# Ledger of designs, part 46: designed miniproteins, single chains

Each design is a single chain, and the fold is of that chain. pLDDT is the mean over its residues in the fold that is shown.

## One batch from the design tools (miniprotein)

Design m1684
Fold by ESMFold2-Fast:
Structure m1684 (fold): chain A 67 residues (1-67)
Amino acid sequence: MKKTEEGLELAGRAAEVIEDREETTRLLREAVRKFAEAGNKGLLRALAEFAEEIGFEEVAELAREAI
């Protein structure tokens, strides 16, 4: 439960700082880790799709691998 909430918070912050590619990448990678630890495959798929749409392909791949 807590790890899913932490992942959602991190993804939300990434969206707020999207102009800072380095910070956004860091936050999205942490969100992938939190969702993977929570075993939430649905949120991992959603995060992969979101990351790909905003041009963060490496993060999208990480999320897919975590499923």
Scores: mean pLDDT 79

Design m1685
Fold by ESMFold2-Fast:
Structure m1685 (fold): chain A 93 residues (1-93)
Amino acid sequence: LSPELRRAATEAGAEAGLLLMYGSSNPEVREEAREAAELVDEAVRLAVERGDVEAARRVAELARETLRRAVREGAEGLREGAEELRRLLEELR
């Protein structure tokens, strides 16, 4: 695993953890946050299996944007982020 890929994957995993913590602190969006975090973990797994550094970076960036949207827009922001993550997953499959 290249250092760049390891770094991007680690950053994406950290963002998934932050999404889960956000959901734990905000029970009304816990399920949406959990779904988004699971999608991040799956997308990172596929990017790592492919050795695709750019895909791993895209996952980390999208996870960060999803958390930013969650803070601003609540459940709707999480759902929009999850939908973008699902599209990325389909590209990686």
Scores: mean pLDDT 86

Design m1686
Fold by ESMFold2-Fast:
Structure m1686 (fold): chain A 62 residues (1-62)
Amino acid sequence: SKKEELKKYAEELLPELINASVDERVELAKKLKDLAKELGLSEEEIQEILDELSKKIEEHLS
């Protein structure tokens, strides 16, 4: 599904996000959100993916 493809793409971005500044993470999140909207995902699905990604980043930086 397109949701699973986007999740895979987000996971591939994880190393960059872990090493990124706060501003860079915001910009990467915006790009991911824009891509998800273009793919026709709902706002709830987009938020779910972003929340999962945020948790993964927090686990690595905590």
Scores: mean pLDDT 77

Design m1687
Fold by ESMFold2-Fast:
Structure m1687 (fold): chain A 73 residues (1-73)
Amino acid sequence: MKLVTEAELPGLSAAAGAAVAAGGSGATRVDVQRTSETEAIALGESPEDKVRAVARAVQRGDGARVTTETEQL
């Protein structure tokens, strides 16, 4: 089952926001990639728990808007 959540994180960069969102989904391993000056993607995985999370963040003003997709495999 796929769970989608949206959050606005004031004071965080897109990269920091994506990392926090992916880690908060129960992932034990998180990789963060900046895709532009205002966008970042974080991929979180926990192979032992069969969890995968993808967080996409966009910088808006002095904060980040993050959409997180969490899937149990």
Scores: mean pLDDT 77

Design m1688
Fold by ESMFold2-Fast:
Structure m1688 (fold): chain A 98 residues (1-98)
Amino acid sequence: MKELAEAARRLAERVEELAPRATPEAAEHLRKAAEALREAAEAVEKGDLEKAVELLEEALEHLQKAEAASTDLEIQLEISVLHVGVAVLLVVLKKLLK
């Protein structure tokens, strides 16, 4: 559980680092994704896995919007890698709910 919260926080930090390099529209979505990832980490630490899943799904939605708003291929590729990271974490959390 601690490892999953740390993974979510590391993803949030990487997403936040991209925001200054992105277009203003993409940066807004990246900041919202980072916020959702930080809240998901807190939910994992509190044992609220259902809320953590909802927050990770919200983060994925914002990452998709950030990618669509991006015009720089390098930024789009970095967002895609982060999207995969969040999706993997979501799959792991959903398995723990069973």
Scores: mean pLDDT 87

Design m1689
Fold by ESMFold2-Fast:
Structure m1689 (fold): chain A 55 residues (1-55)
Amino acid sequence: SAPLAVDFDGPADPETRAAVGAVLTEGVRALEAGVPFEEVIRRIAAALEALRAAR
């Protein structure tokens, strides 16, 4: 990312909100499929970190 470029839009960005919603929805579906809670949390954390790093 550019050192002083203002690209911080916060969580108000609809694309980011949709991506976060999708990650959470997949997490719920994984829990319904019997994936352990600890693994679901790790997957969610990794996905959210990847989304943050991609911006």
Scores: mean pLDDT 70

Design m1690
Fold by ESMFold2-Fast:
Structure m1690 (fold): chain A 79 residues (1-79)
Amino acid sequence: AAAKYQAKALEAYQRGLEEGTPRAKAEAIREVAKYLSDYLSDEGQRNPEKAEDAKEGVKKVEEQGEKLAKLLLEEAARS
């Protein structure tokens, strides 16, 4: 269910904010992307008509999550 992945994503995000380090925040972004990816994968399995869209969405979410995490770490390195 979507609620399960949303709860895990929120928990990861909150942990990152609590630690406050750029590394912890980057890891939180990656975990949020992972849980969103898991949700899209499950949707593709439950809805065969959305299977290809789900696979594409998973790749996009993982790529964007990693990009954001790297940008955050690079910004911290410049400071």
Scores: mean pLDDT 74

Design m1691
Fold by ESMFold2-Fast:
Structure m1691 (fold): chain A 56 residues (1-56)
Amino acid sequence: MAEELLAEALEAIRAGDIATASRLAREAVQKEPDPARRAAYEAEVLRAYIEAANAA
């Protein structure tokens, strides 16, 4: 569940759909009860934004 939301958020970032990406990323983080997994999700989202910005 949370991992699917994260995957969709990352795809939305790559597609340039920032509004959808932000919502899905937030939901993925909020649905993950493990603090370490939440931190990993936030790191992956940030990394995807940086990569997308560098690709543009």
Scores: mean pLDDT 79

Design m1692
Fold by ESMFold2-Fast:
Structure m1692 (fold): chain A 78 residues (1-78)
Amino acid sequence: MSLKEELEKAIETAEKLLEEARRSGNPFDREVLLALALMVLSTAILAGKDSTDPEVQELIEKAEKLREEAVAELRRVS
């Protein structure tokens, strides 16, 4: 797969994990799902950080925004 395709799949995976976390009624499961989303997004950002491709840079910006959302949600008290 191309780097762009890998980043798109990583973002899609992270979005699904965030949705599952928001749906979860269990605080432990929610934290695990949020942590997994953060791991996926952080790995994607690291993989694309040195790319000069504008499309890859746009995907990195999207991943960074999702990471900020996940961090904010993880820091919230139930």
Scores: mean pLDDT 82

Design m1693
Fold by ESMFold2-Fast:
Structure m1693 (fold): chain A 111 residues (1-111)
Amino acid sequence: MPAAPPPPEYAGKAPSGFIDATISPSSLTVQAGGSATITVNAGDKVADGDELKWYKIYPGGTKVEVGSATASGGTASLTLSNLQPEDTATYIAQDSNGNFSKSTTQVTVLP
């Protein structure tokens, strides 16, 4: 929608709870070819059926989407499969309004 967004302070009021959302586990280590499940915990701050996206954070702060999951009961889980050593990075979740989770998950993939 091409409507002007509210000021940043007001934009934070409706989805502000997601900026307090945490990801578990905070860190994990997997062998190459393995899988990792990353869960965001937002409680009542996400709507049931809301699609949350996960991003891999590159050096310099660039974020690239790696997957999505539908929120249910205030949580959403993404399983990353066939992880390779180049997938070693920090991962973060984003809500449908563009707000990122408070915490990140550090994923380390061993060769």
Scores: mean pLDDT 74

Design m1694
Fold by ESMFold2-Fast:
Structure m1694 (fold): chain A 99 residues (1-99)
Amino acid sequence: MLDESFVADFPANLEAIRELVEEIPKAPDSQIPSLESAALLLVAIVGYALQAEPTEERIEAVREAARFAREAAEKSENPLAAEALRRIAEQLERVVRET
C-alpha cells in the first residue's frame, strides 16, 4: 500500500491534513466521520514516512501539524468537530513520540 511516492509526498500529505483540520469545523455533522477517517489515514501515511526517514525537519513539521489540530479542536464550537480534531491531534502527537 505504501510506496516511494507516499514518502516523497510528505509535505503534500501534511498540507492535506491541515486542509482537513480546517474543513472539519465547517462540515455538516454527517460528514465529520468521513473527514476524520481521511485525516487519520493521512496521519498513518505520515507516520510511516517519518519512521522511514526521521529528520528533525520532518519531526518538527508533524509537531506543528499536531499543534494546529489541537488549536482547531479548542476553537471549534461543534462538539463533534472538536472531538474529531482532538483525535487527529493525539495521533499526530503519538507519531512523534514513536519516532
Scores: mean pLDDT 83

Design m1695
Fold by ESMFold2-Fast:
Structure m1695 (fold): chain A 74 residues (1-74)
Amino acid sequence: MSPELEELREKLEEALRAGDIEGALEVLDKIYEIDKEEAQRMAKAAVAFYEAIGRLDDAARIREWAESRGLDVE
């Protein structure tokens, strides 16, 4: 994985842990610009994470972001 993509993954994990949905979506946009397949995997993981901790509205926002870009997060 590129150093830039590794840094973005760390930022995404930090935003998700903090409950910062706006920050998480911003990082996902940056990942999408670099690697759409990785963005799909990361968005799927983020949806699963938020659903697991009961943040269903935040999970829905990530699903909407992914669906608008033709990504599958089921």
Scores: mean pLDDT 82

Design m1696
Fold by ESMFold2-Fast:
Structure m1696 (fold): chain A 75 residues (1-75)
Amino acid sequence: MKADTRQAIVEAAYAIAREEGFAAVTIQKVAERAGVSVATVYRHFKNKDDLLKEVLEHDVALGVEDLKRAVDRVT
């Protein structure tokens, strides 16, 4: 499967938010968890608020995909 660095960063931020809360989400912690440099995170996101927005949008998108998969399994 194609792993996107941007997706890995969003997933790392989402995991930190779930484990430690949104206040614990920092560019440094996200970079460490995703296995990338802080500069790489800034390449994809302009600031922490931009990253948190994508995390929230990603969570909604995952919920939609999970619902679609559940519907496909009963039809």
Scores: mean pLDDT 70

Design m1697
Fold by ESMFold2-Fast:
Structure m1697 (fold): chain A 106 residues (1-106)
Amino acid sequence: SEEEIEKLKKKLEEAKKKDPDSVEVADLLVELADLYFSEGKYEEALKLYEEALKIYEKRLGKDDPRVARVLEGLGMVYYALGKDEKAEELFKKAKEIAEKNNYVLE
């Protein structure tokens, strides 16, 4: 996964040169955060998920399904760090967004 991390870092750098707060940048930040999380690098994953969340909220709005996905990722990180109350708040917010999207899609 070190090779995969380096590939994603390079893609992220290239995407940031085009538009530093694009959805493409946020997507790459999530992919990189997922890899750091899988390697137990929780603080690094946290920072990347937080950056992706800000971009998605700005570009897509707070109720977009990709915001819910990032909130779930953040919840998993906080749970791994032993911050159960913060994790539960994040999972609750993600669930509320998913419910809103089911309302719009039905």
Scores: mean pLDDT 87

Design m1698
Fold by ESMFold2-Fast:
Structure m1698 (fold): chain A 55 residues (1-55)
Amino acid sequence: SVDEKVRELVLEFGKKVQEKIAELKAQGNYDKKKIEEVIDELNEELAKKIEEVEE
């Protein structure tokens, strides 16, 4: 069931990423570099959570 847990983490995290990006854009954030930094941080968090589930 590790694969099922990983899939759920990826799907839920994907939704959060989209919501966060939409929020930043709605706030008038035109700095694409800042948006990319946020995405990178969220991706690192996801990778760590996946490793924790697999260990």
Scores: mean pLDDT 75

Design m1699
Fold by ESMFold2-Fast:
Structure m1699 (fold): chain A 91 residues (1-91)
Amino acid sequence: SDLEEARRLLEEARRLLEEAREAKKEYDELKQKGSKNATEFTAAALRYIGSALGAKLYAERAIELARKAGDEELVKEAEEVLREAEKMLGA
């Protein structure tokens, strides 16, 4: 079912968005502490970007499937996740 798949993709997008938020928080905390650990900065940045991009891709797929299923509320929820992921990616 397109609706069932859309819901599954939206849950995955939400999980990745939360992962991106945590990684960004860690990155910002490292900056505030004046950390000189390049490995920690790189790891946090890659996790942040990768998770945000994943959230965007899954949210876009969820929007497509939710529209095909005619679930306007699910479209709105997925569009909210997409907007937050795009903000994180600098869009």
Scores: mean pLDDT 87

Design m1700
Fold by ESMFold2-Fast:
Structure m1700 (fold): chain A 80 residues (1-80)
Amino acid sequence: KFPKLTLEQAKKFAELVRKEVDEIYEEAKKGNENTKKQYITALERTVEILKKMREQASPEIQKILDETIKYVEEKIKELK
């Protein structure tokens, strides 16, 4: 279901995810309670997807995905 990533592809993917998460986070901070809940749900789904990708990943790529998951989870905590 998920493609196998090279180390370089994983790094670029992580950068894109962080950029998207930062944009979602800034919009969530500006929104009302209902808007925040919707963005938190989107971020939680991103964590689920990253965890599924981790199942197919080499140990080196798992480290990159784990750091990305931690980053997203920290943003979720700040919004709650």
Scores: mean pLDDT 81

Design m1701
Fold by ESMFold2-Fast:
Structure m1701 (fold): chain A 92 residues (1-92)
Amino acid sequence: GTEKIIGLSLSLIGLSLEGVPVTVTVSGNSLTISISGLSDSAIAQISNFALALSDKGIPVTVTVSGNSVTISASGLSDDEIAELLSFVLSVL
């Protein structure tokens, strides 16, 4: 539900305020997450998770630039947005 998405988004904003370079934008069924300062292992985990979502038919795009990752997805359910936000929070 929407409340879970809000709670997870606020958790990521909280990390940003503590100096973790993460931004989250949710607009309807679309989600964009940008993170910088990631380790190679964190980038690999994010990429593997995006591949697993693609195997389930969920359209997720991951763009890697140095130590920065942008995750973009559209056409997501509230539960899918919450799953993606929870995963990103777990690797930070």
Scores: mean pLDDT 76

Design m1702
Fold by ESMFold2-Fast:
Structure m1702 (fold): chain A 79 residues (1-79)
Amino acid sequence: LDEEIERLEKDIKEYEELIKKGVNPTEANARLVAHRIELAYLRFVKEVLEKNNLPLPERLTNEFDAKVLKIWHEEEKKK
């Protein structure tokens, strides 16, 4: 998980540089937005896992994503 977060942060910086250089700015901006959403999701997953004292996986799977979302929905509905 932490390696995926670091990779996304690096990719975001590279897209920001492409936008600065004027290289395919519309496409680069679309990818930047998508990567920012993905980064926010991974950070959210990490927070949910840490709050519930669950171990952080090296990589996320669809099954694991579903489990994390279920835990978050249960916590949200308590409030």
Scores: mean pLDDT 67

Design m1703
Fold by ESMFold2-Fast:
Structure m1703 (fold): chain A 102 residues (1-102)
Amino acid sequence: GDERLNQAAVETIRLALEAGRPDLAEAIRELHLLLSGARAPEAAIRALEAARTLIELGFLERAERAVREALAILDEDPGSREAAERAAELLERAAEEAREEV
């Protein structure tokens, strides 16, 4: 639901700020807004949780890259559920790759 999506966004933004990355926090805020417009709440939650995983593992540059690539996907097809799913899959792949590196 919207509350779970908002909680995922707030927690991910907080972690980026605590990591000293206000630019990454702003990108995540934009990601949350675009995902909210796509009407795909489960994909949106997965995308934000994948970004959070990257930040928690300390892969801040990979998190920024993956978030910006997800933003580009969503910007090219605003409001698309398919774009939201592609963004989630991209972020989940980045998180899985990062887990293999720890």
Scores: mean pLDDT 87

Design m1704
Fold by ESMFold2-Fast:
Structure m1704 (fold): chain A 73 residues (1-73)
Amino acid sequence: EKAKEYIEKAQKHLEEARRALDAGDVPAAVEHLRKAIKYIDEAIKYANTPEQLEKAKKLRDEVRELARRVAER
């Protein structure tokens, strides 16, 4: 339950970060990425199944890619 909640929160903040970056709002994108990272770390910590762990790792990879795009701006 906790891992699922953290995965959903991380996914929401990752989507908000993408929208902010697409709008040119780098400070908002950075803030949402920070929140996504926090929730991904919690999701990994509370993961009880291989499926939950793989979902959290996939989100972590997506955050890394978006963070790289932010850094290149």
Scores: mean pLDDT 84

Design m1705
Fold by ESMFold2-Fast:
Structure m1705 (fold): chain A 74 residues (1-74)
Amino acid sequence: ALSDEQIEALVDEILAAPAEEWVAVAERLARELGLSDEQIAAVVAVVRNVQANPEWSDEEKRAVMTTALRRLAA
């Protein structure tokens, strides 16, 4: 399972990229963290859900992504 520190770092790196690159960044970083293909797919699904809601504030996007990834790590 990912630590809270690893999840926070992952979310920060994803959101620092242009929105169109978030999925590619998430896949690369999740692989570097040693996640399985199934876990990477779950991370990508979370990122795509945030991408599908461009009306959310940057703070809301971060909160949703962080909360969902922490639930996947539990």
Scores: mean pLDDT 83

Design m1706
Fold by ESMFold2-Fast:
Structure m1706 (fold): chain A 83 residues (1-83)
Amino acid sequence: MKASLFITGLSREKAEELAERARKLGGEAEVHTSQGTGVTISGLSEEEANELAEEASKAGAVANVQTEDGKSTLYVKGEKTEF
C-alpha cells in the first residue's frame, strides 16, 4: 500500500537527508522552507513512510502519514496516534 508523508519542524539538513532517503526508496520528496522547514514525501510503502515519520518525530518534528485507504497516523515525539 502506498502512503504520503508530511513532516514539519525539521532543520534544513535533516529535511534534505530525509528527502534523499525517500527518493532512494523510490518515492518523491519536496523540501519547503518558506513557513519553517519541512518535507512532503509520496510514493512510499506504508511501512517505509511510518519508519521515516517515527525517525523525524524523534528528531523533534511532527509527521503525518496518510495511506491510500484514508488511514491517517500522526507522529509526535516518537508517539503515534491513528485516525
Scores: mean pLDDT 78

Design m1707
Fold by ESMFold2-Fast:
Structure m1707 (fold): chain A 60 residues (1-60)
Amino acid sequence: SMDDFKKKATELLVKSGIPKDEAEKIAEKIAELYKEGKKSEAASLLTGEVLRGIGDQLDK
């Protein structure tokens, strides 16, 4: 479950334009927050990083 979550989070971040190495580190931080019961913070971090990556690709 957690290992699958990290893999999927990493894939999502990479698809959003974040380099794989950085995406893996972010996914691990998110998983750590999840394990500590900070599920809302984990979700917010994932969403924020996805938007950051997309924003880098899309600009006005």
Scores: mean pLDDT 79

Design m1708
Fold by ESMFold2-Fast:
Structure m1708 (fold): chain A 95 residues (1-95)
Amino acid sequence: GLDELVAFLLAHRDVAIALFEKEIESLKKYYPDNPVFQKLRKIYEEIVAALRAGDEDALRANLEKLVDFLTELSGRTPEEIVDSLLLKLRAAVAA
């Protein structure tokens, strides 16, 4: 669940920051003028800020915003979104 995602991100802060920064740069490069992806980029930027600060409460709040945003955008459940994010993060850590 979300608690596992928060704990995983804080345990692998450097990899998590690099992954989210890569997503931010991709959104800037390919979708600079898309208002939906501008909102997603801002959420990713806030997650990176929380990770850099080690602020668990800010990280949790912004991950909840991310899950809600991706749930609305994709039609997937919050649980499916969290599982997808954990899978992507675990793959990045293993690389």
Scores: mean pLDDT 87

Design m1709
Fold by ESMFold2-Fast:
Structure m1709 (fold): chain A 60 residues (1-60)
Amino acid sequence: SIEDQIKEKLKEIKELKEKTDKELQEAIDNKDWKKAEEIRKEAEKKISELEQEIDDLLKE
């Protein structure tokens, strides 16, 4: 169902945010600011893609 697909994508967003927070903390602890920025940008891109997929499902 569309509802189940949306729930799965929301779960992916939540898991991605949790993983990103952990990876960001490790980069910050290592004072690797360039890596921290790359991690943030990659996460933002993936979250945006998942949000767009949810929007597309909601239009159906």
Scores: mean pLDDT 84

Design m1710
Fold by ESMFold2-Fast:
Structure m1710 (fold): chain A 57 residues (1-57)
Amino acid sequence: SAEREELVKHAVSLGLTPEQAERLVDALLDAVERGGIEPSELRKALTVAAKHFAAQQ
């Protein structure tokens, strides 16, 4: 989806590889679907997680 592609692109811009970005985005989208995180907080959660994983490399 266009939303998924934009989220993956954002995560890559924060230092993740495309594979890491896709896995993280898919996990967060699944968490939203299950009600674990609010849709309005998805991009913030992605940014925090992506920066954390990029810093561990």
Scores: mean pLDDT 82

Design m1711
Fold by ESMFold2-Fast:
Structure m1711 (fold): chain A 55 residues (1-55)
Amino acid sequence: SEEEKRKKQIENFEKGLRDYLIKHLKLSPEEAEKRAKEYRDLVEKIREFERQRQG
């Protein structure tokens, strides 16, 4: 379903962001995971805001 595909996209985003934070900012895996989840929540809120505006 569309919702299921969205969940996979979010998971991929979290993984990518976590890896980016570890590799580029040298954060610990624990810190990177916490930050990635916080950013994922923010990105989802921004995405909902943009969808409200465009569709």
Scores: mean pLDDT 77

Design m1712
Fold by ESMFold2-Fast:
Structure m1712 (fold): chain A 71 residues (1-71)
Amino acid sequence: AVAEHLAKADEYIAKADEAEKQGNREESVKFYRQAADHYGAAADAAETPEEKELFYNKAVAARLRAIGVEI
């Protein structure tokens, strides 16, 4: 459910950040995309409008980082 998707998203963000530190752009893009998918799933599963917006915004942020946009 929501907590499981958030845990996976956070895991993938950590992996993406580590790949960026190593200069591995291909791996970081892959992991940011996976994080965005899990934040999106958390938004879909969330019961309150506030949580849906929060998780959706996190998904958008991860997608922007995947395409090289700083936020």
Scores: mean pLDDT 82

Design m1713
Fold by ESMFold2-Fast:
Structure m1713 (fold): chain A 85 residues (1-85)
Amino acid sequence: SKAKEYFEKGEKALAEEKYEEAVEHFKKAIEADENPSAEYYLNLGIALYKLGKYEEAIEYFKKALEVDPNNSDARANLEKAEKAL
């Protein structure tokens, strides 16, 4: 799907530490999917955290937990971002 293509581009950008590009790709992945998975929101939050955008990262980690309340990675990253404020 188009959403998956954007998500994979986002993951590649994140791995290459191109955080602004990662954010752009992950946002496009979310827009292209009618029901974005927790993983899409989680990875957008991680990229935003890497950019020092902690309040925005917190918002997306919370969205990941709304989709999957048992997502331990989203919970751990939420706690980390809240401590960075």
Scores: mean pLDDT 91

Design m1714
Fold by ESMFold2-Fast:
Structure m1714 (fold): chain A 71 residues (1-71)
Amino acid sequence: MIDEDELLRALAAMGLAVGLLSKEDNFEVEVTDASGARFRLRVEIKNGVKRATAEATLGDRTIRLEREVKL
């Protein structure tokens, strides 16, 4: 059984994958549901590098993942 921290990490990882695979190179998305869970995804291109940052928060728990790919 996956604990809540691993679930948050999986959600952040999925957001990160979507960000890196997107055709949009500069954007930010934030989603908060009625339970107070928050998800943030930021994608930017700078100096020939595409960087995606995903953050998932539930209560006092926050998981942040970042990946970059050279273009």
Scores: mean pLDDT 75

Design m1715
Fold by ESMFold2-Fast:
Structure m1715 (fold): chain A 68 residues (1-68)
Amino acid sequence: MSPRTAATAARIVQLLLREGELTQAELARRLGVSQATVSRALRFLVEAGVVEARVVDGRRVYSLAPSV
C-alpha cells in the first residue's frame, strides 16, 4: 500500500484500540481525512485480518479482529 494509506491504517488501529467500534465516517472525522482515504485503509486492514466489519442497525462498524 502507499505510505499515506499505511499511516492512515496505523492511526485507525490506534483509534479502534481506544474507542472499540467506529464507523467509516467517525474514523474520517476523528482522523481529519476523507472517507475515501479511510475506506482504502479499512479495506487493506480487513483483507489483512487486522480489522473486522460488522453491520449493526444498517450501519457498518469496524473493530479490531479478535486475534489483534
Scores: mean pLDDT 79

Design m1716
Fold by ESMFold2-Fast:
Structure m1716 (fold): chain A 89 residues (1-89)
Amino acid sequence: MKAEEEKKKLEELLEKVKEYLYKAKEALAAGDKEKAEEYLKKAEEAIEELEEAVKNSTELSEEEKEYFRKAVEGAKELLEKLKEELEKM
């Protein structure tokens, strides 16, 4: 795969992570515990998929891989905060 194609796939996975985390936040704000649990699980699965895709990348520069690694770390931190918020509901 060309670097541009691999980067696009990682960007698509990152957008999926952001979408599910955003939906989880909205559900938590609305007091919808069931929806929050659903989206947090989907976010966790998407984060795992992104992390594996970054580890398996062969065409990206070290700087580009570092960008996605930091994005995974940030997403994991946000996921943990939202899980703690869910437990307090």
Scores: mean pLDDT 84

Design m1717
Fold by ESMFold2-Fast:
Structure m1717 (fold): chain A 96 residues (1-96)
Amino acid sequence: EKEVLEALGLIYEAIGDLDERKGNYESAAEAYQKAAELFRQADPTNAEPYYKLGEAYLKAGKTEQAKEWFQKSADAAERAGDHELAERYRKLAEEA
């Protein structure tokens, strides 16, 4: 169950990474959003997919959405007990 969600999440993350390399930031954001939802179901403390979604939205010019997702990545890092990572992600939300 968890392994299937993680595998599918990794596939969407790879699609997002490919789209980002091509400059297709809107498509990258959509793929990362799907990955983030799958990873949230598998492990709600994994901040990485939320961070990638924030970066993709920022590159797409969607500053409001970028701030929201950086805040969610900070919340996930905090749930994992990584206070320093959470602070870094909160700063990204403030600076976006």
Scores: mean pLDDT 81

Design m1718
Fold by ESMFold2-Fast:
Structure m1718 (fold): chain A 74 residues (1-74)
Amino acid sequence: SMAEIKAALGALLRAHHAVLRSTDPAEKEALIKEAERYAEEAIRLAEEDPEVSEEGLENLRKMLEEIIEEARAA
C-alpha cells in the first residue's frame, strides 16, 4: 500500500540523516546498510502495489539510488 511505501521511505530518510550526523565510521556503515534495506523494501512494496505505475516505479528506483549514493559519499 502507499502507506507502507511511505513508512519505508520515512525510515530510509531517518537512516540517511543519521549517516550525515554520525562521526563514527562503523556506525555510518551500519546506517548505510539499514538505509539500503529500507530502499529494497520500498521497491518491493511498490512492485507489489497495483496502483504504482511502471513510470512511478522507475522514478522511485532512480531517486533511491541517488539517496543511497549520497549516504555512501558522506
Scores: mean pLDDT 85

Design m1719
Fold by ESMFold2-Fast:
Structure m1719 (fold): chain A 68 residues (1-68)
Amino acid sequence: EPVITPLDAPKLKQLLVERGVPREAALKVAQEIIDKGEITRQEAVDLLVKVTGLSREEAEAIVDEVLK
Protein backbone atom coordinates (compact mmCIF):
# COMPACT_ATOMS: atom_id res chain seq x y z
CA GLU A 1 0.00 0.00 0.00
CA PRO A 2 1.44 3.41 -0.96
CA VAL A 3 2.38 5.48 2.11
CA ILE A 4 3.86 8.93 2.72
CA THR A 5 6.58 9.14 5.39
CA PRO A 6 8.49 12.05 7.01
CA LEU A 7 11.30 11.38 4.48
CA ASP A 8 8.89 12.53 1.75
CA ALA A 9 8.16 15.87 3.48
CA PRO A 10 10.91 17.93 1.70
CA LYS A 11 9.82 16.70 -1.76
CA LEU A 12 6.15 17.33 -0.97
CA LYS A 13 6.93 20.88 0.30
CA GLN A 14 8.89 21.65 -2.90
CA LEU A 15 6.11 20.30 -5.16
CA LEU A 16 3.47 22.35 -3.30
CA VAL A 17 5.48 25.57 -3.70
CA GLU A 18 6.07 24.78 -7.41
CA ARG A 19 2.27 24.35 -7.85
CA GLY A 20 1.69 27.84 -6.38
CA VAL A 21 0.89 26.95 -2.77
CA PRO A 22 2.22 29.61 -0.33
CA ARG A 23 5.44 28.52 1.40
CA GLU A 24 3.87 28.85 4.87
CA ALA A 25 1.02 26.46 3.92
CA ALA A 26 3.50 24.00 2.35
CA LEU A 27 5.53 24.08 5.60
CA LYS A 28 2.37 23.34 7.64
CA VAL A 29 1.65 20.27 5.48
CA ALA A 30 5.26 19.04 5.82
CA GLN A 31 5.15 19.51 9.60
CA GLU A 32 1.83 17.59 9.88
CA ILE A 33 3.36 14.65 7.99
CA ILE A 34 6.44 14.69 10.27
CA ASP A 35 4.16 14.78 13.34
CA LYS A 36 1.90 11.94 12.06
CA GLY A 37 4.73 9.75 10.75
CA GLU A 38 3.56 7.19 8.16
CA ILE A 39 0.24 8.11 6.48
CA THR A 40 -1.71 6.59 3.58
CA ARG A 41 -2.08 8.20 0.15
CA GLN A 42 -5.72 9.05 0.97
CA GLU A 43 -4.77 10.64 4.31
CA ALA A 44 -2.12 12.73 2.52
CA VAL A 45 -4.67 13.90 -0.10
CA ASP A 46 -7.16 14.84 2.66
CA LEU A 47 -4.41 16.75 4.52
CA LEU A 48 -3.47 18.75 1.39
CA VAL A 49 -7.11 19.70 0.73
CA LYS A 50 -7.61 20.82 4.37
CA VAL A 51 -4.40 22.83 4.79
CA THR A 52 -3.83 24.32 1.31
CA GLY A 53 -7.34 24.58 -0.22
CA LEU A 54 -6.22 22.73 -3.37
CA SER A 55 -8.85 20.75 -5.26
CA ARG A 56 -8.89 17.01 -4.56
CA GLU A 57 -7.69 16.38 -8.12
CA GLU A 58 -4.67 18.70 -7.66
CA ALA A 59 -3.87 17.17 -4.26
CA GLU A 60 -4.01 13.63 -5.72
CA ALA A 61 -1.63 14.63 -8.55
CA ILE A 62 0.89 16.09 -6.06
CA VAL A 63 0.74 13.05 -3.74
CA ASP A 64 1.21 10.71 -6.72
CA GLU A 65 4.30 12.72 -7.78
CA VAL A 66 5.75 12.35 -4.25
CA LEU A 67 5.20 8.56 -4.38
CA LYS A 68 7.29 8.26 -7.58
Scores: mean pLDDT 82

